# Designed miniproteins, single chains, continued (3): the designs that were tried, part 57

Each design is a single chain, and the fold is of that chain. pLDDT is the mean over its residues in the fold that is shown.

## One batch from the design tools (miniprotein)

Design m9958
Fold by ESMFold2-Fast:
Structure m9958 (fold): chain A 76 residues (1-76)
Amino acid sequence: SHMPEEERLRKTAESLLRSLEDFKEYAPPDLQAQIDAFIEQARKRLKEAKTPEELREIVDEIKAFIDQVDAQMRAA
């Protein structure tokens, strides 16, 4: 069965945040702190989000942050 868009987006966001938590284990301490702060803020936004549009914005922001973290780790 087709999953509702809001439920799908929330699960996607949660999966991406779990990936960031796993990625954090390999990051230097200053980047770990940035990842922790981002995850806390993203989880707060997810709790406050009421529309699929707000959820898409959060998912896009999480993806952008993952790309930023990956770029920072590759620049070493």
Scores: mean pLDDT 83

Design m9959
Fold by ESMFold2-Fast:
Structure m9959 (fold): chain A 73 residues (1-73)
Amino acid sequence: AEEYEARAKEAEAQGDYETAARHYLKAAEEYFSQGKLDLAAEYLRKAGEMFRKAGKDEEAEGAYRRAEEVEKL
């Protein structure tokens, strides 16, 4: 999880929002598998924000929807 967070932040700093979004999704998946639902939802929202900045609106909506579903658990 921490490795994907670091990679996502580096990609975000470089303006590579699509790569940042994908790494945030991987971080969220790892936190979800660990039962850290609050962190999983947070990183799903960050992925959605990055996808939106990359012009990937459908992927952004998907990430936000997944974050809301995780928050309901």
Scores: mean pLDDT 84

Design m9960
Fold by ESMFold2-Fast:
Structure m9960 (fold): chain A 87 residues (1-87)
Amino acid sequence: MEELKRRIRDLALSLGWSEDVAEYDGSLAELGLQGVKEGRVRVDLPDDPEEAQRLRDIGLILAGKKVLAGDPRVTEVTAAREPRLPD
């Protein structure tokens, strides 16, 4: 999704991260979104929708990392407890 990748890029750049990291994290977020739709991973989000968008994006990146690691099982990801780091 172009819009999701753009949001991840904007978030990463606003935090002072490089474009390479932002593009990679965008691809991971796509994998995470697919994994959530398939029930392979879960993302825990706050009930506040205004803050949830940024945490959702971070959670999707972390979910994508777990999907990329080859774990086909449903994995829980809590964005608030895991730092967003480049691989």
Scores: mean pLDDT 57

Design m9961
Fold by ESMFold2-Fast:
Structure m9961 (fold): chain A 83 residues (1-83)
Amino acid sequence: MKELALKAAEAARRGDPETAARYAIEVSRKVGHPDFEAGAREAAERGDPARVALITMAAMYHGGDLEASQKAAEAADEAARRR
Protein backbone atom coordinates (compact mmCIF):
# COMPACT_ATOMS: atom_id res chain seq x y z
CA MET A 1 0.00 0.00 0.00
CA LYS A 2 2.77 2.51 0.86
CA GLU A 3 4.41 1.93 -2.56
CA LEU A 4 1.11 2.67 -4.33
CA ALA A 5 0.67 5.90 -2.33
CA LEU A 6 4.23 6.97 -3.20
CA LYS A 7 3.56 6.26 -6.90
CA ALA A 8 0.38 8.38 -6.71
CA ALA A 9 2.40 11.20 -5.08
CA GLU A 10 5.13 10.96 -7.76
CA ALA A 11 2.59 11.12 -10.60
CA ALA A 12 0.90 14.12 -8.94
CA ARG A 13 4.30 15.90 -8.65
CA ARG A 14 4.76 15.39 -12.41
CA GLY A 15 1.34 16.91 -13.15
CA ASP A 16 -0.19 13.58 -14.27
CA PRO A 17 -3.61 13.45 -12.55
CA GLU A 18 -4.79 10.34 -14.46
CA THR A 19 -1.83 8.16 -13.39
CA ALA A 20 -1.96 9.62 -9.86
CA ALA A 21 -5.69 8.77 -9.63
CA ARG A 22 -5.13 5.16 -10.75
CA TYR A 23 -2.78 4.58 -7.81
CA ALA A 24 -4.93 6.65 -5.41
CA ILE A 25 -8.01 4.55 -6.33
CA GLU A 26 -6.08 1.33 -5.58
CA VAL A 27 -4.95 2.77 -2.20
CA SER A 28 -8.56 3.83 -1.44
CA ARG A 29 -9.86 0.33 -2.19
CA LYS A 30 -7.27 -1.21 0.15
CA VAL A 31 -8.25 1.29 2.89
CA GLY A 32 -11.93 0.43 2.26
CA HIS A 33 -13.31 3.97 2.04
CA PRO A 34 -15.48 4.62 -1.07
CA ASP A 35 -15.39 8.43 -0.69
CA PHE A 36 -11.63 8.49 -1.35
CA GLU A 37 -12.05 6.43 -4.54
CA ALA A 38 -14.84 8.72 -5.79
CA GLY A 39 -12.83 11.83 -4.90
CA ALA A 40 -9.76 10.59 -6.78
CA ARG A 41 -11.85 9.92 -9.92
CA GLU A 42 -13.41 13.41 -9.74
CA ALA A 43 -10.01 15.10 -9.25
CA ALA A 44 -8.60 13.25 -12.28
CA GLU A 45 -11.60 14.29 -14.42
CA ARG A 46 -10.93 17.93 -13.43
CA GLY A 47 -7.22 17.59 -14.26
CA ASP A 48 -6.24 18.40 -10.66
CA PRO A 49 -3.12 16.45 -9.59
CA ALA A 50 -2.80 18.42 -6.33
CA ARG A 51 -6.31 17.28 -5.31
CA VAL A 52 -5.44 13.63 -6.14
CA ALA A 53 -2.37 13.95 -3.86
CA LEU A 54 -4.55 15.40 -1.05
CA ILE A 55 -6.96 12.46 -1.38
CA THR A 56 -3.99 10.04 -1.25
CA MET A 57 -2.83 11.87 1.91
CA ALA A 58 -6.27 11.48 3.54
CA ALA A 59 -6.54 7.79 2.56
CA MET A 60 -3.07 6.99 3.98
CA TYR A 61 -3.85 8.93 7.17
CA HIS A 62 -7.07 6.90 7.54
CA GLY A 63 -5.05 3.71 6.90
CA GLY A 64 -2.58 4.66 9.66
CA ASP A 65 0.51 5.25 7.46
CA LEU A 66 1.53 8.72 8.63
CA GLU A 67 4.83 8.69 6.67
CA ALA A 68 3.10 8.00 3.34
CA SER A 69 0.42 10.56 4.27
CA GLN A 70 3.17 13.19 4.82
CA LYS A 71 4.81 12.34 1.46
CA ALA A 72 1.44 12.75 -0.30
CA ALA A 73 0.94 16.12 1.46
CA GLU A 74 4.35 17.28 0.16
CA ALA A 75 3.38 16.14 -3.36
CA ALA A 76 0.11 18.10 -3.14
CA ASP A 77 2.00 21.29 -2.21
CA GLU A 78 4.48 20.82 -5.08
CA ALA A 79 1.73 20.00 -7.63
CA ALA A 80 -0.25 23.09 -6.54
CA ARG A 81 2.83 25.30 -7.19
CA ARG A 82 3.31 23.90 -10.72
CA ARG A 83 -0.34 24.21 -11.76
Scores: mean pLDDT 81

Design m9962
Fold by ESMFold2-Fast:
Structure m9962 (fold): chain A 104 residues (1-104)
Amino acid sequence: KELTIREHISKDKEHITVMTEEEYKEKLEEGKRKLEEELEKLREEKVKKLGGTEEAEKLVEKELEIARKVALALLLSTMSAEEVSMSESVEELEKKLEELIEKG
C-alpha cells in the first residue's frame, strides 16, 4: 500500500496524528494549487517543444484539460480514502479501549 506523508510522519514519531476537517480542507486546497502550478509548467514546456505556434497551444490546452481532470480526481480520491481510513482506525481503537475499561 502507498503511504501518505502523514502516515510516514506518524510512523517515524511512534504516534498517530489525526487530521482535523479544517486541516484536511487546507491540505486539499494546497494540493490543488500545486497541481495548477505543475500543469502550467508542463504547458509552457510542451508549447515550447512544439515550436510555440497557436495550433500547438490549442493541442496542449486540450491535453492539459484532460490531465487536470485526472490529476484532480486522483488527488481527491487519495486524500479522501486515506484520511477517512485513518480516522476510522482511530475511532475503532478508541471503542476497543472503552470495551476493555468496561470489562476490567
Scores: mean pLDDT 58

Design m9963
Fold by ESMFold2-Fast:
Structure m9963 (fold): chain A 85 residues (1-85)
Amino acid sequence: MSTAVLELDVKDLEKTIELVRKFLARARELGYDKVEVVLRSETEELAKKAAEGVKKAAESLGFEVTSVEIKEEDGLYVTTVTAER
């Protein structure tokens, strides 16, 4: 089945998590059983907070978080969260 994917740059953590919540709610309404959220952050601390925020958003919408990964790429920190229902 198709996976719904969202990729964003984290400029404002609160606004980014709000967009993630809207994306996850829409994916749920459209019948997606798998989602992947990819966020790029300027610092490792921001990437960790983004990962926690996405995990809580996904769980609050009935998704089970299957993986969380943070990697450094070209001076940015990339958070990837995968979840299923």
Scores: mean pLDDT 86

Design m9964
Fold by ESMFold2-Fast:
Structure m9964 (fold): chain A 80 residues (1-80)
Amino acid sequence: VVDQIRDLVLREDYDGALALAGQLSPDLERRVRETIEELRKRGESPRVMAYRVAGLVSEYLGDVTSATGYYLLYISERLE
C-alpha cells in the first residue's frame, strides 16, 4: 500500500493516491491531500511529495522504520 501510494504520487496521479489513502481512512486521505497541496504550492517535485506522503502513510500504519526512512529521503531530496 505504501509503495503503491508513493508510486502514484511519483507519476503525478494524485487522485489515485488520494483514493488509496481514503480506502485506509478518511482522515489519512485528508492529511495526504493537505500535504500534497502544501508541497505543490511550495513548488516541490513529485519525488519530494512522494517521499513525504509515503512517510505519512507508513506512520499511519505504525511502520516507524519505513516512516523514518521516507522522511529522511524527503529531507534529502529537498536539499538536492
Scores: mean pLDDT 83

Design m9965
Fold by ESMFold2-Fast:
Structure m9965 (fold): chain A 125 residues (1-125)
Amino acid sequence: DIIEKALEALKNGDFETAKKYLEEAVKQGDVRGYYLLFVLAVAEGKMDEAEKYLSELEKIDPEGAKLVRDLLRTLQIMSEAKSVEEAIKKAKEGDPVALFMVHLLANLPFGPIRELAKALYYAVK
């Protein structure tokens, strides 16, 4: 499985090799390759490349691509927040993505961050 080779390269921090395997998976029609290339582009800050892969995903898996667009918007709001208070303010103002983000953080399995996320969620609610 070419995706397994890509994931192994990612585990080793070899992003160049991972990208080559993912691009080959995409050439073979494996939709997983596009999702992983999108994630890698976002991780590298290459937002133009991320948008390109997301546009290709919209042709192959429009429902999955919509979920990824909603996630990308959530991540952009998180990266633009100067503080936790700004994220809470946006959620209180009825921004559905900020509210979803606070809700998502409240359900994380990591103990300390989960308790903080719960406190943020209840402060907004």
Scores: mean pLDDT 66

Design m9966
Fold by ESMFold2-Fast:
Structure m9966 (fold): chain A 74 residues (1-74)
Amino acid sequence: EVEALKERLREGGRAALEVARQVSPEMERRAEEARRIGDEAIASGDLDAVARAAGVVMETYHEASAALAAQRAA
């Protein structure tokens, strides 16, 4: 369902921001931008835009998670 995809994108954006906040203010700003892109895609009603936004959010989440893991290992 389209609504399930939109909710998943919102959840992904929240998760990315939560991790990014633990890394740095710069990463937090990147996650906030990714979440904004996601919200705009949801508002547009364009499913292709939602899919592209999900890619941006996922990439940001992976970068933030890797950075956090590196900080913990240091």
Scores: mean pLDDT 82

Design m9967
Fold by ESMFold2-Fast:
Structure m9967 (fold): chain A 80 residues (1-80)
Amino acid sequence: MPSAEELFEKLVEALRAKDFVKAAELGVELLEQAEKLSIEEVRKLIARLEEEAAKMDAESKELLNALIDDLRKILKRKEE
């Protein structure tokens, strides 16, 4: 199974290639991995995704922001 780090890198590559179908699939896999990560690891993942989103075009940014919102929901559930 790919790690969250590997999924993050593949997601960024898919978005750079404008392969939004693959990016969405990788986003789902990343969310599944995030359920197994620690609170600190999820926070770091969100921060990295926000940095990448800031550098991207509007369409890629919209997809990443949706993923970040879902990750924030996972983080909130883990924190109580």
Scores: mean pLDDT 84

Design m9968
Fold by ESMFold2-Fast:
Structure m9968 (fold): chain A 93 residues (1-93)
Amino acid sequence: MEEDIRRLAEKWGLPPEEQAELRESVEALLSDPEHQKAANEAVEELAPKAAANPENSYQSLADTYRELAERLEESSPPAARIARLYAKAAERL
């Protein structure tokens, strides 16, 4: 599990400090099916917006993940943390 999370974070270009936050957030998300459901529903709502902007996909992804984090702050705090980390990674691309 930890090695899989580290490889995923490396693919997104996350520094080691953010990789640790990602690992803790993913473990928290996986331990609560309600948080997983909220995250999946939010992604399904926002995924078409990201797909509509292929020319600036990295910038569009950053905006989409920031919106996901805002929507998930109360319903799935672990998913909100993951979304913020991915937004930072997308901004570096």
Scores: mean pLDDT 71

Design m9969
Fold by ESMFold2-Fast:
Structure m9969 (fold): chain A 68 residues (1-68)
Amino acid sequence: SAEEQTRQGEELFAQGKLREAAERYLQALELDPQHQRARDGLGRVLSQLVKQGKYKEAGELGRFLGSL
């Protein structure tokens, strides 16, 4: 479910696994595009990747976003 994917994304984000967290949030949005908590979580991941200078990971996430 979108809720389960969102929960997994939040746990991965807490562990600093930003790319995996983003993938879970994207899966949640594929199941339910209106899932606000998943949208907010994805925004937080993108912000953290940029703040950490992880531009390659941000680019990979951009490819996943293009598949929605």
Scores: mean pLDDT 80

Design m9970
Fold by ESMFold2-Fast:
Structure m9970 (fold): chain A 128 residues (1-128)
Amino acid sequence: MSPLEIFEEFVEKLKQLYQDFLAGKKTLEQVRQEVEQLFNEALIKLLKVMDPTSEEFHLYAELMSALAQIFLRAAELAQKNPSKKAEVEKLFEETAEKMLAIAKDPNMSVEKVNEVYSEALKKLEEIE
């Protein structure tokens, strides 16, 4: 499995988990635990195929961490403000696609990850 394939699998599983949350199939506490589990599983898979001291490993760790944090904030906001669930879902899906695009870019950088992360956080605050 390549680092990109590991990240793509992580994103797919997060999107599925978010849909289960919005459908009422899972509680906020359950999705919080499952996000942590998915993050740790992906990190272990990356450690098997990458040097943990490499810039590439750090970049994939930042991509996964950023997306996991956006997921949890989006889920918390959707629970607090049910009328905004659709808007929050769209923002999470758009952010996940932007993170996937960064991972597929051979010139990917931590700066690009931080830009997408900061934009997503600002938009979540504007939705509140």
Scores: mean pLDDT 87

Design m9971
Fold by ESMFold2-Fast:
Structure m9971 (fold): chain A 57 residues (1-57)
Amino acid sequence: SELRQRLLAAIGAVLRAMGDLFQARLNGASQDVIDALEAKLKAAMAELRKLDAELSA
């Protein structure tokens, strides 16, 4: 289904955002970069929660 396809994409987005944030912290990135990546992760997690609710999970 289209909703399942969107859910898988949202899960992938969360995993990528987590990886980017982890690498930025490991490499000593500036706080501005970390804040931007944290915002991106929060947005990805919000989309995942919205889709999870839509699936009545």
Scores: mean pLDDT 84

Design m9972
Fold by ESMFold2-Fast:
Structure m9972 (fold): chain A 100 residues (1-100)
Amino acid sequence: KEEELQKLLEEGKRAIREGDYEKALEALKKIIEEFADDPEAVSEALQELVDLLIERGDYEGALELAKEGIRNAPDNLELILSFIGIALRVIGEMLDEELK
């Protein structure tokens, strides 16, 4: 279970580093679908993918990943709230960068 999540997370991180946003999104969707019963682990995985996008200056991609997370977890309020928190953090980072 944990090993499969880590495999998908590493695939998503590799896709982001390669600029393959669709592959990163596919990995996120699989993480949400397979591991929604562990909202903390899923939230941590999304946070790592979002952090990598922010480190690369891709704030729009980071926000889109968080939005897709929310869209793909409609029946899990804990996951939705965590993903909203991640999206708000991305917006905060974007505002900090713009305002300096």
Scores: mean pLDDT 78

Design m9973
Fold by ESMFold2-Fast:
Parts: C-alpha cells; structure tokens; sequence
Structure m9973 (fold): chain A 84 residues (1-84)
C-alpha cells in the first residue's frame, strides 16, 4: 500500500507540474498575441513589438514541451500503479 501511495503522489506531482507549465505556455501565447496586436496598431514600432511577440512564442514552446514531458512522467507512474 505505501509504495502504491508513493507512486500516486509522484504521478499527481508531475500532473500538477505539467498543468502549470502548459498554463505558463498559454499565458506566454496571450502575451505574444497582445504584442502582435500592438504591432498592427502602431506600425512605427511594429518591429520592436514583433520581436517581443517572437520571444514570448519561444517561451510558450519551451513551457509547452516541459508540460508534455511532465505529463509523460505522470503517465509512467500511473501505469506503475496499475501494474501493482
């Protein structure tokens, strides 16, 4: 029982990390969208705003990948629980 509870706790921990990283990715995509909007509304400063949007898209991709990796770890521990 104790080992099953430990594996469940690890699975839940990695599920929470996955959700947090996916949320951060989503938040960065929202920031990127805001900077794209600013670039359209202010053509004289478009290059600066598009550069910021690009950086936030890169951050979103990074956090999305991290979220996916944590989800894979969670699934591995969930599968271990099922086999016990």
Amino acid sequence: EEKIEELKAKAEHFRELGKKNHKMGYDYLKMAADYIKKAVEDPENAEENLELARKYIEMAQKFGQLGDEYEKKARKFEEEVKRL
Scores: mean pLDDT 87

Design m9974
Fold by ESMFold2-Fast:
Parts: structure tokens; sequence; C-alpha cells
Structure m9974 (fold): chain A 79 residues (1-79)
């Protein structure tokens, strides 16, 4: 992914985390799907796991995976 893709993915993950904190699973899932498209394969797999947790009603677990994915992208962007 380009640096622009990584930055956009991090922004989308931050919005997904905010939506999960608000209990808005549908909005969170939309942002996660967009972030996945812009993310490298290992991070995309983590985002897929977060989406699956939302589908199971585990918003807290989804939030944790979204936060981990955002940190992984941040390290790639800053290093």
Amino acid sequence: PSPEDLRRAMELLERAIEALEAGDAETAKRYLQEAKRLSPPDVAAGIDEAIALIDRGDLAGARKLAEESRRALEQLYEE
C-alpha cells in the first residue's frame, strides 16, 4: 500500500473504533470494510476478524482488533 493508503486506512480504523464505542455496529463495519481494502494482507486479516466479531455481537473484541490494526498501520507509516 502507498503512504496515502496507509494514512486513509488509519483514519477509517479510528472512525470504526469511535463507532464501536458508540455501539454503532453498522457504521463500524462499513469503515472496517473500507480500511481492509487499503491495508496490507496481514492487517486486512485482522480487520476481517474484527468484522466477524461484529457479526457475532462482540463489539468489545472488534474494537480491540481494530485498535491493534491501527497500531500496526501506524508503525508501518512512521517507520
Scores: mean pLDDT 85

Design m9975
Fold by ESMFold2-Fast:
Structure m9975 (fold): chain A 65 residues (1-65)
Amino acid sequence: MEEEVEKVAKEIQELFQKNPSLTIDEFDELLAEIVEELHNKTKKSDDPLKIKLELGKKLLEKIKK
């Protein structure tokens, strides 16, 4: 699990390096959208690492689009 989280984090960093036009404001907006989507789907989870992994994957998909 930690290994997957680290891989996703590294891919996010590489996307920021490849897309220098992505501002911190745009990043915050994408995060807010993902958090809203997760909140609409589920209110609780017993595994915080799983939530972080899902959030990272959704963030990657939105940045790639």
Scores: mean pLDDT 62

Design m9976
Fold by ESMFold2-Fast:
Structure m9976 (fold): chain A 69 residues (1-69)
Amino acid sequence: MTDEELIERAKKLLEEAKNASPFDQLLLLGVARLILATARVMGSEHKEEIDKLEAEINKLEKEVRKQLE
């Protein structure tokens, strides 16, 4: 599995999370974050895209956590 494939998988999980229930969103966002961390460790030239996706995941996760309390 390449770093580019990992980034694509993370993007798909983030899209799924946007349409999921709050509890499922946390699970999907957590998995997406782990996949992006793996891509980053592999020395991806797509660092900017990874950073952008991580920022979006962090934003959504914080909002969901506030809602769940």
Scores: mean pLDDT 79

Design m9977
Fold by ESMFold2-Fast:
Structure m9977 (fold): chain A 79 residues (1-79)
Amino acid sequence: MTVTIEIEFETALEADIATGMATIVAAVLGSMRSARSEGTRGTVVLDVDPSDAEGWELIDRTVKELAKRAKAVRKRVEA
């Protein structure tokens, strides 16, 4: 399954830094399909196994933590 997380930051610099860091982490872990920033928006696309309960829990926890710190967070799941 593909999970898209869209994050709205207060500044374009924060979006660029966060997206750059996500790209570096993904290059090490191999789990991220893409990460990109446009203005104040960062978008991260992950490939997640539908049966990976721990992976889904980690995504939910990450979205919850981002919602406390970012201006807005949206999660979209595609089969």
Scores: mean pLDDT 72

Design m9978
Fold by ESMFold2-Fast:
Structure m9978 (fold): chain A 84 residues (1-84)
Amino acid sequence: SEAEAMRAILLALAEATGDPRLARLAEELARLVERARAGDEEARERAARVEEEFLRLARPLFARLSEAERAALQARVAAIVAAA
């Protein structure tokens, strides 16, 4: 499902950084997105805030990835998208 693919992508991004805070935010964001899709407006608003927090923390960590780590992450995301 699209929700499972999104969760897998978020977890792959978090794993690539090695930061356990990103893993926790990825799990929270995936759960909130699923609830928002079911019509929970509070979850939709909270998902937007958690997404912003995830990106704010993730961006400088992604910028520090080596070319090899970046290529591995790109391949992982592409595989998840192809399987969705």
Scores: mean pLDDT 83

Design m9979
Fold by ESMFold2-Fast:
Structure m9979 (fold): chain A 60 residues (1-60)
Amino acid sequence: TEELLRFAREAPDVQVGSTVASLVRAGKISLEEARALVERYASGELSLGDVQALAFELVF
C-alpha cells in the first residue's frame, strides 16, 4: 500500500523502516505494530540490532 511506502520513507532510519515495512508486507505484524517498533527505536528503547533480531525471529 502507499501508506506502507510512506511509512518506510518517513522512518528515522532507512534500515529500521525497511525492516519493519518488510514484516508488514509479509503479514507478520500490522502497520500500527510497525509504527510502535519505530517509536521504540526512536526513543532509544530498541537498537537497530534489536529490531533486526525481532524481524529474524518473526520470519524464521
Scores: mean pLDDT 74

Design m9980
Fold by ESMFold2-Fast:
Structure m9980 (fold): chain A 75 residues (1-75)
Amino acid sequence: MEELKKEAQELIKKANEYIQKYPDDTEIVRLAQTAIDYANKAIEALEKGDVEAARKYLRVAQTALDEIDKLVDIK
C-alpha cells in the first residue's frame, strides 16, 4: 500500500516537472495533467482499500508519462 502511494506521488512530481519545463507545449501539458489526475485517483482508491483500482489508475498515469517521453525524445 505505502509503495503504491509513493509511486503515485512520484508520478505527480514527474508530471509537474514536465509542466514546468514545457509550459507552452499543449500536448505535454495535457498528458502531464492526465498523469496527475489518474495518480490522484490512485491515491483515493488506496485510501478506500481498492488496490485493484489503484493499480489500473497508476497504469494510466504511467502511460501518459511514457507518451511525454516519446514527445520530448531525450535520446
Scores: mean pLDDT 83

Design m9981
Fold by ESMFold2-Fast:
Structure m9981 (fold): chain A 69 residues (1-69)
Amino acid sequence: ASAKSVQYLKEVAAKVKPLSDKVKKLEKEADSLPVDSPEYQKIQKELKKLQEQMREVTDAINEEQDKIA
């Protein structure tokens, strides 16, 4: 792969990494909470929002990959 492709992947990783790190942190917090707690439910909603954002980024990546391939 060219240096340009590597840089594209690094930039995408830089955008996704903060979301992925947030997901991991929230999953760890949820694991330590009672499943019936309001805080657990709040974390689940936040995780869903973050996953939707990551899916949007992934969709954009797939479109760019189709152009490159």
Scores: mean pLDDT 74

Design m9982
Fold by ESMFold2-Fast:
Structure m9982 (fold): chain A 83 residues (1-83)
Amino acid sequence: SRKEELERAEEEAKRYNEEALKLVKEGETSDNETALKLVSEAMRKLAEGVDAELEVIKERAIEKALKSPEYAEVGRQMLESLE
């Protein structure tokens, strides 16, 4: 269900962050050209990890809003804006 989807997204974000760290570590012992390529790939992985983490935060915020009488309408509008 939604809770399981949020847990999977969180796990996926952790994997991207771990992959980015590995690329940075490889760059530390590489020549300049290889290091630049590894850093570029690490930045891409970090961006993917951030996007996955933002998705988790977004979904948790919407879920909380929808369950709150004061914020249910805001939660619905957020769902509509995100398709």
Scores: mean pLDDT 69

Design m9983
Fold by ESMFold2-Fast:
Structure m9983 (fold): chain A 72 residues (1-72)
Amino acid sequence: SKEEEEKKKQANQLYIKSSSYDLASLSYLVAGEIAEKTLENGEELRERFEKEAEEFRELSKQYEEEAKKLEE
């Protein structure tokens, strides 16, 4: 039905958002490691990037859970 197709589209959009935030989280973790190795203030930058990464990971999980609920 059209309603099932629309729910699938919404779930797919939420999975894309989840994946995007997961990739953003990983990117910040990698950037933090590079900063720590290459910059004198790298430890402070790593801590900031790790906090941002954790926030993005939480958003990723929230969107994944919302997507799964639409598939129920």
Scores: mean pLDDT 87

Design m9984
Fold by ESMFold2-Fast:
Order: structure tokens, then C-alpha cells, then sequence
Structure m9984 (fold): chain A 56 residues (1-56)
């Protein structure tokens, strides 16, 4: 959990800092879809990380 949270924060800050609006938008869309579907937070974090990895 702590490793996933740390990686999530780091990757999001990197995307924001690099001006990667495409990555931020895709990550937010993935998070919102998981939230709407009632996916546990840990699995939502992993889905966002997978989305960011696919774009970078």
C-alpha cells in the first residue's frame, strides 16, 4: 500500500510538472471510472499507475 501510494504521488507530480495534460487527463479518467464502479482504493491506484505506464 505505502509503495503504491508513493509511486502514485510521484508519477502524478512528474506528469503535472512535465505539463503532460494527456497523462493527467487519462489518469483522472481512470481514477473516476474506478471510483464510480466502487473499485477499492488500492486497485484504483494500480489502475492509474498502469495507465500512466502505458502512456510513458
Amino acid sequence: LSKLVSRFVGRMLRAIGDGRDDVVTAAMATWRAGEAAGVPEEDRIQAVLDTIDALE
Scores: mean pLDDT 79

Design m9985
Fold by ESMFold2-Fast:
Structure m9985 (fold): chain A 111 residues (1-111)
Amino acid sequence: SISTFLSIHSVGEEMYSMSLRIDAEFAKKNKSWLLSPESLEQAAKDERAHGDKLYKLTGNQKIRDGELRISDEYLEAAKAIKEGDYDKAIEKLLRIADLELETSKLLYEAS
């Protein structure tokens, strides 16, 4: 059912949020990045495409807006890494983790 699909997707977004937080903490502690600018730019494209699909399933504009904000934060993180501003890139990854948790909640409420 759509309800079951949205519930599973909600859990996926929550786990992805946790993964991003771990990556940010690793970068901070080790002064080394596990994510390339190219991978972050690809993640931004994937989030936009996914937001469009989730909007078609839920009709919830807040979910789409959330995915678009996540996409923009990924592009800003990639830019920060290219500019050598690793503190800003870490801040952006932590912001993405928070936004993924917000989207997880909206998907669960839509289920």
Scores: mean pLDDT 79

Design m9986
Fold by ESMFold2-Fast:
Structure m9986 (fold): chain A 98 residues (1-98)
Amino acid sequence: MVTASDVKATVKDGAGTLTFTVTTTEPNATGAGLVLKDAAGVTVASGIARGAAGTLKGTGGVSGNAQSGTYTAEVLATKDGVQVAESTQNVNLTVTTL
């Protein structure tokens, strides 16, 4: 199983930075990916995470027009570039505009 949490964005001068955490029960996962989609299915953010199995910290980009709210998260865990787990879930995105 794989899940995303702590999904946050900072937007400054029209550019957005995404940070997130991926938790996985896959003991050999070394990477993860996250794609956030709005209710219309449009991708608003994406990022990658690296680390050891269990908890992976990720960073990525966010649309400068993204707003705080609930998004659909497509989450993948990988080992050596090969997908080992996936999930689709709802996550709350917190956006801070600077």
Scores: mean pLDDT 81

Design m9987
Fold by ESMFold2-Fast:
Structure m9987 (fold): chain A 78 residues (1-78)
Amino acid sequence: MMALTERGNKLADLAEEYEKQGRLSEAAELYMESGVYFAQAGDFESHARMYRKSATLYRQAGNLLAAEFAEAMAEALE
């Protein structure tokens, strides 16, 4: 499962760069994609963390529907 975790980490790193650039919706999408790879690797803690980051960024961007979706996905595995 190392390859899935590596992909998740790379996407999270890219999302952090987009977040620093103020590209909040794009960063949120990358955090969600990162979370999918962590879930596939069985790392549900990292999955939840990525989806919660995504929800926060979508809220900051004003996309409340996407924020609620991301939050629900984070909670579904806890």
Scores: mean pLDDT 83

Design m9988
Fold by ESMFold2-Fast:
Structure m9988 (fold): chain A 64 residues (1-64)
Amino acid sequence: IKKSLQDSLLALQNAGYPIPQAYIEQLSKGQYDVLANLPADLRALVLLALKESGFEVPQVPAPA
């Protein structure tokens, strides 16, 4: 199911992407800081799942 953020993230985890359950819980609560702890490839997939679920994703500013 792609309507719920948690369901979208669980679908990625079930497809073999190693997203920790604790991060799924934190992201469902609006805590996006955990994205910094994910490898770039997984972070991109999680950001895509947020976008597909209709959540507004904060832009990550590049360090100057």
Scores: mean pLDDT 68

Design m9989
Fold by ESMFold2-Fast:
Structure m9989 (fold): chain A 62 residues (1-62)
Amino acid sequence: REAAIAHARGLLLQRALSAPSPEAARRAADDTAAGIGRLTDLPRSVLDALRDEAVAEAEAAL
């Protein structure tokens, strides 16, 4: 579970930071979180928190 959370956090952050705009970062993070949720046992609340964290980091970097 810890490893899955760490992987999800890294993937969400990478996708958000690679986006060309804040709007694209939000879409990329949301789509990635939805994909992880379909393929893993991570709770939606945890994925939502990780998604929001990644979007905030991307917005701060842009």
Scores: mean pLDDT 77

Design m9990
Fold by ESMFold2-Fast:
Structure m9990 (fold): chain A 63 residues (1-63)
Amino acid sequence: SSMEEKAKEIAEEAERRATRHVVLGDYDAAIAVLEEKRKEAEKYDPEVAKRLERGIEQVRELK
């Protein structure tokens, strides 16, 4: 896959895992997953990393 495709795969996996944690009310775990995957995605596509940063902010607002 291209670098952009790899970044999307990372973001989709991060969002799936974070959503599972959010459903359980485990917001700290959701934020931790998104932070880890944001750093991974940044090396492939900075725009996708920004998408995950927005996800982190949204989860923080739910706490």
Scores: mean pLDDT 85

Design m9991
Fold by ESMFold2-Fast:
Structure m9991 (fold): chain A 74 residues (1-74)
Amino acid sequence: MAEEAIASMSEEQQATLERMAASATAALANGDMSPEQAFQLMTRSLQELGLSPEQARAVARRIVEEAVARARAA
């Protein structure tokens, strides 16, 4: 689960995740990337942080869904 994966991350990894989420939200709001592109980029970056492909996908999906919701609400 995305929540469980995030909870198991170190403070350093959580800080990196926060910065990545903010960057994705800005890029989506500016039209610099699509939700699909953000999901692919986020999934790759999370795997580089040491998450399994399954965990990376779950966390990336959550971040992109929240970023899309915020971008559309603005």
Scores: mean pLDDT 75

Design m9992
Fold by ESMFold2-Fast:
Structure m9992 (fold): chain A 66 residues (1-66)
Amino acid sequence: SELQKIVDEAIKKAIELAKKGNFDESRKVADETARKLDELGASPETVRLARTLILYAAEKAKEKAK
């Protein structure tokens, strides 16, 4: 799915930013990805779930970067 590819790439980008200590940019990736999914016609539930997954992945990466 095109939407799945967008989410997967966003998760990877958010993790790399979090590893570098750039948590503000990681949050922006989640917000921008949610907006893009909404524009592409994803359901509100899918948009919320995707944003949550991206943020959660970033938080886990942040904890490991310590």
Scores: mean pLDDT 82

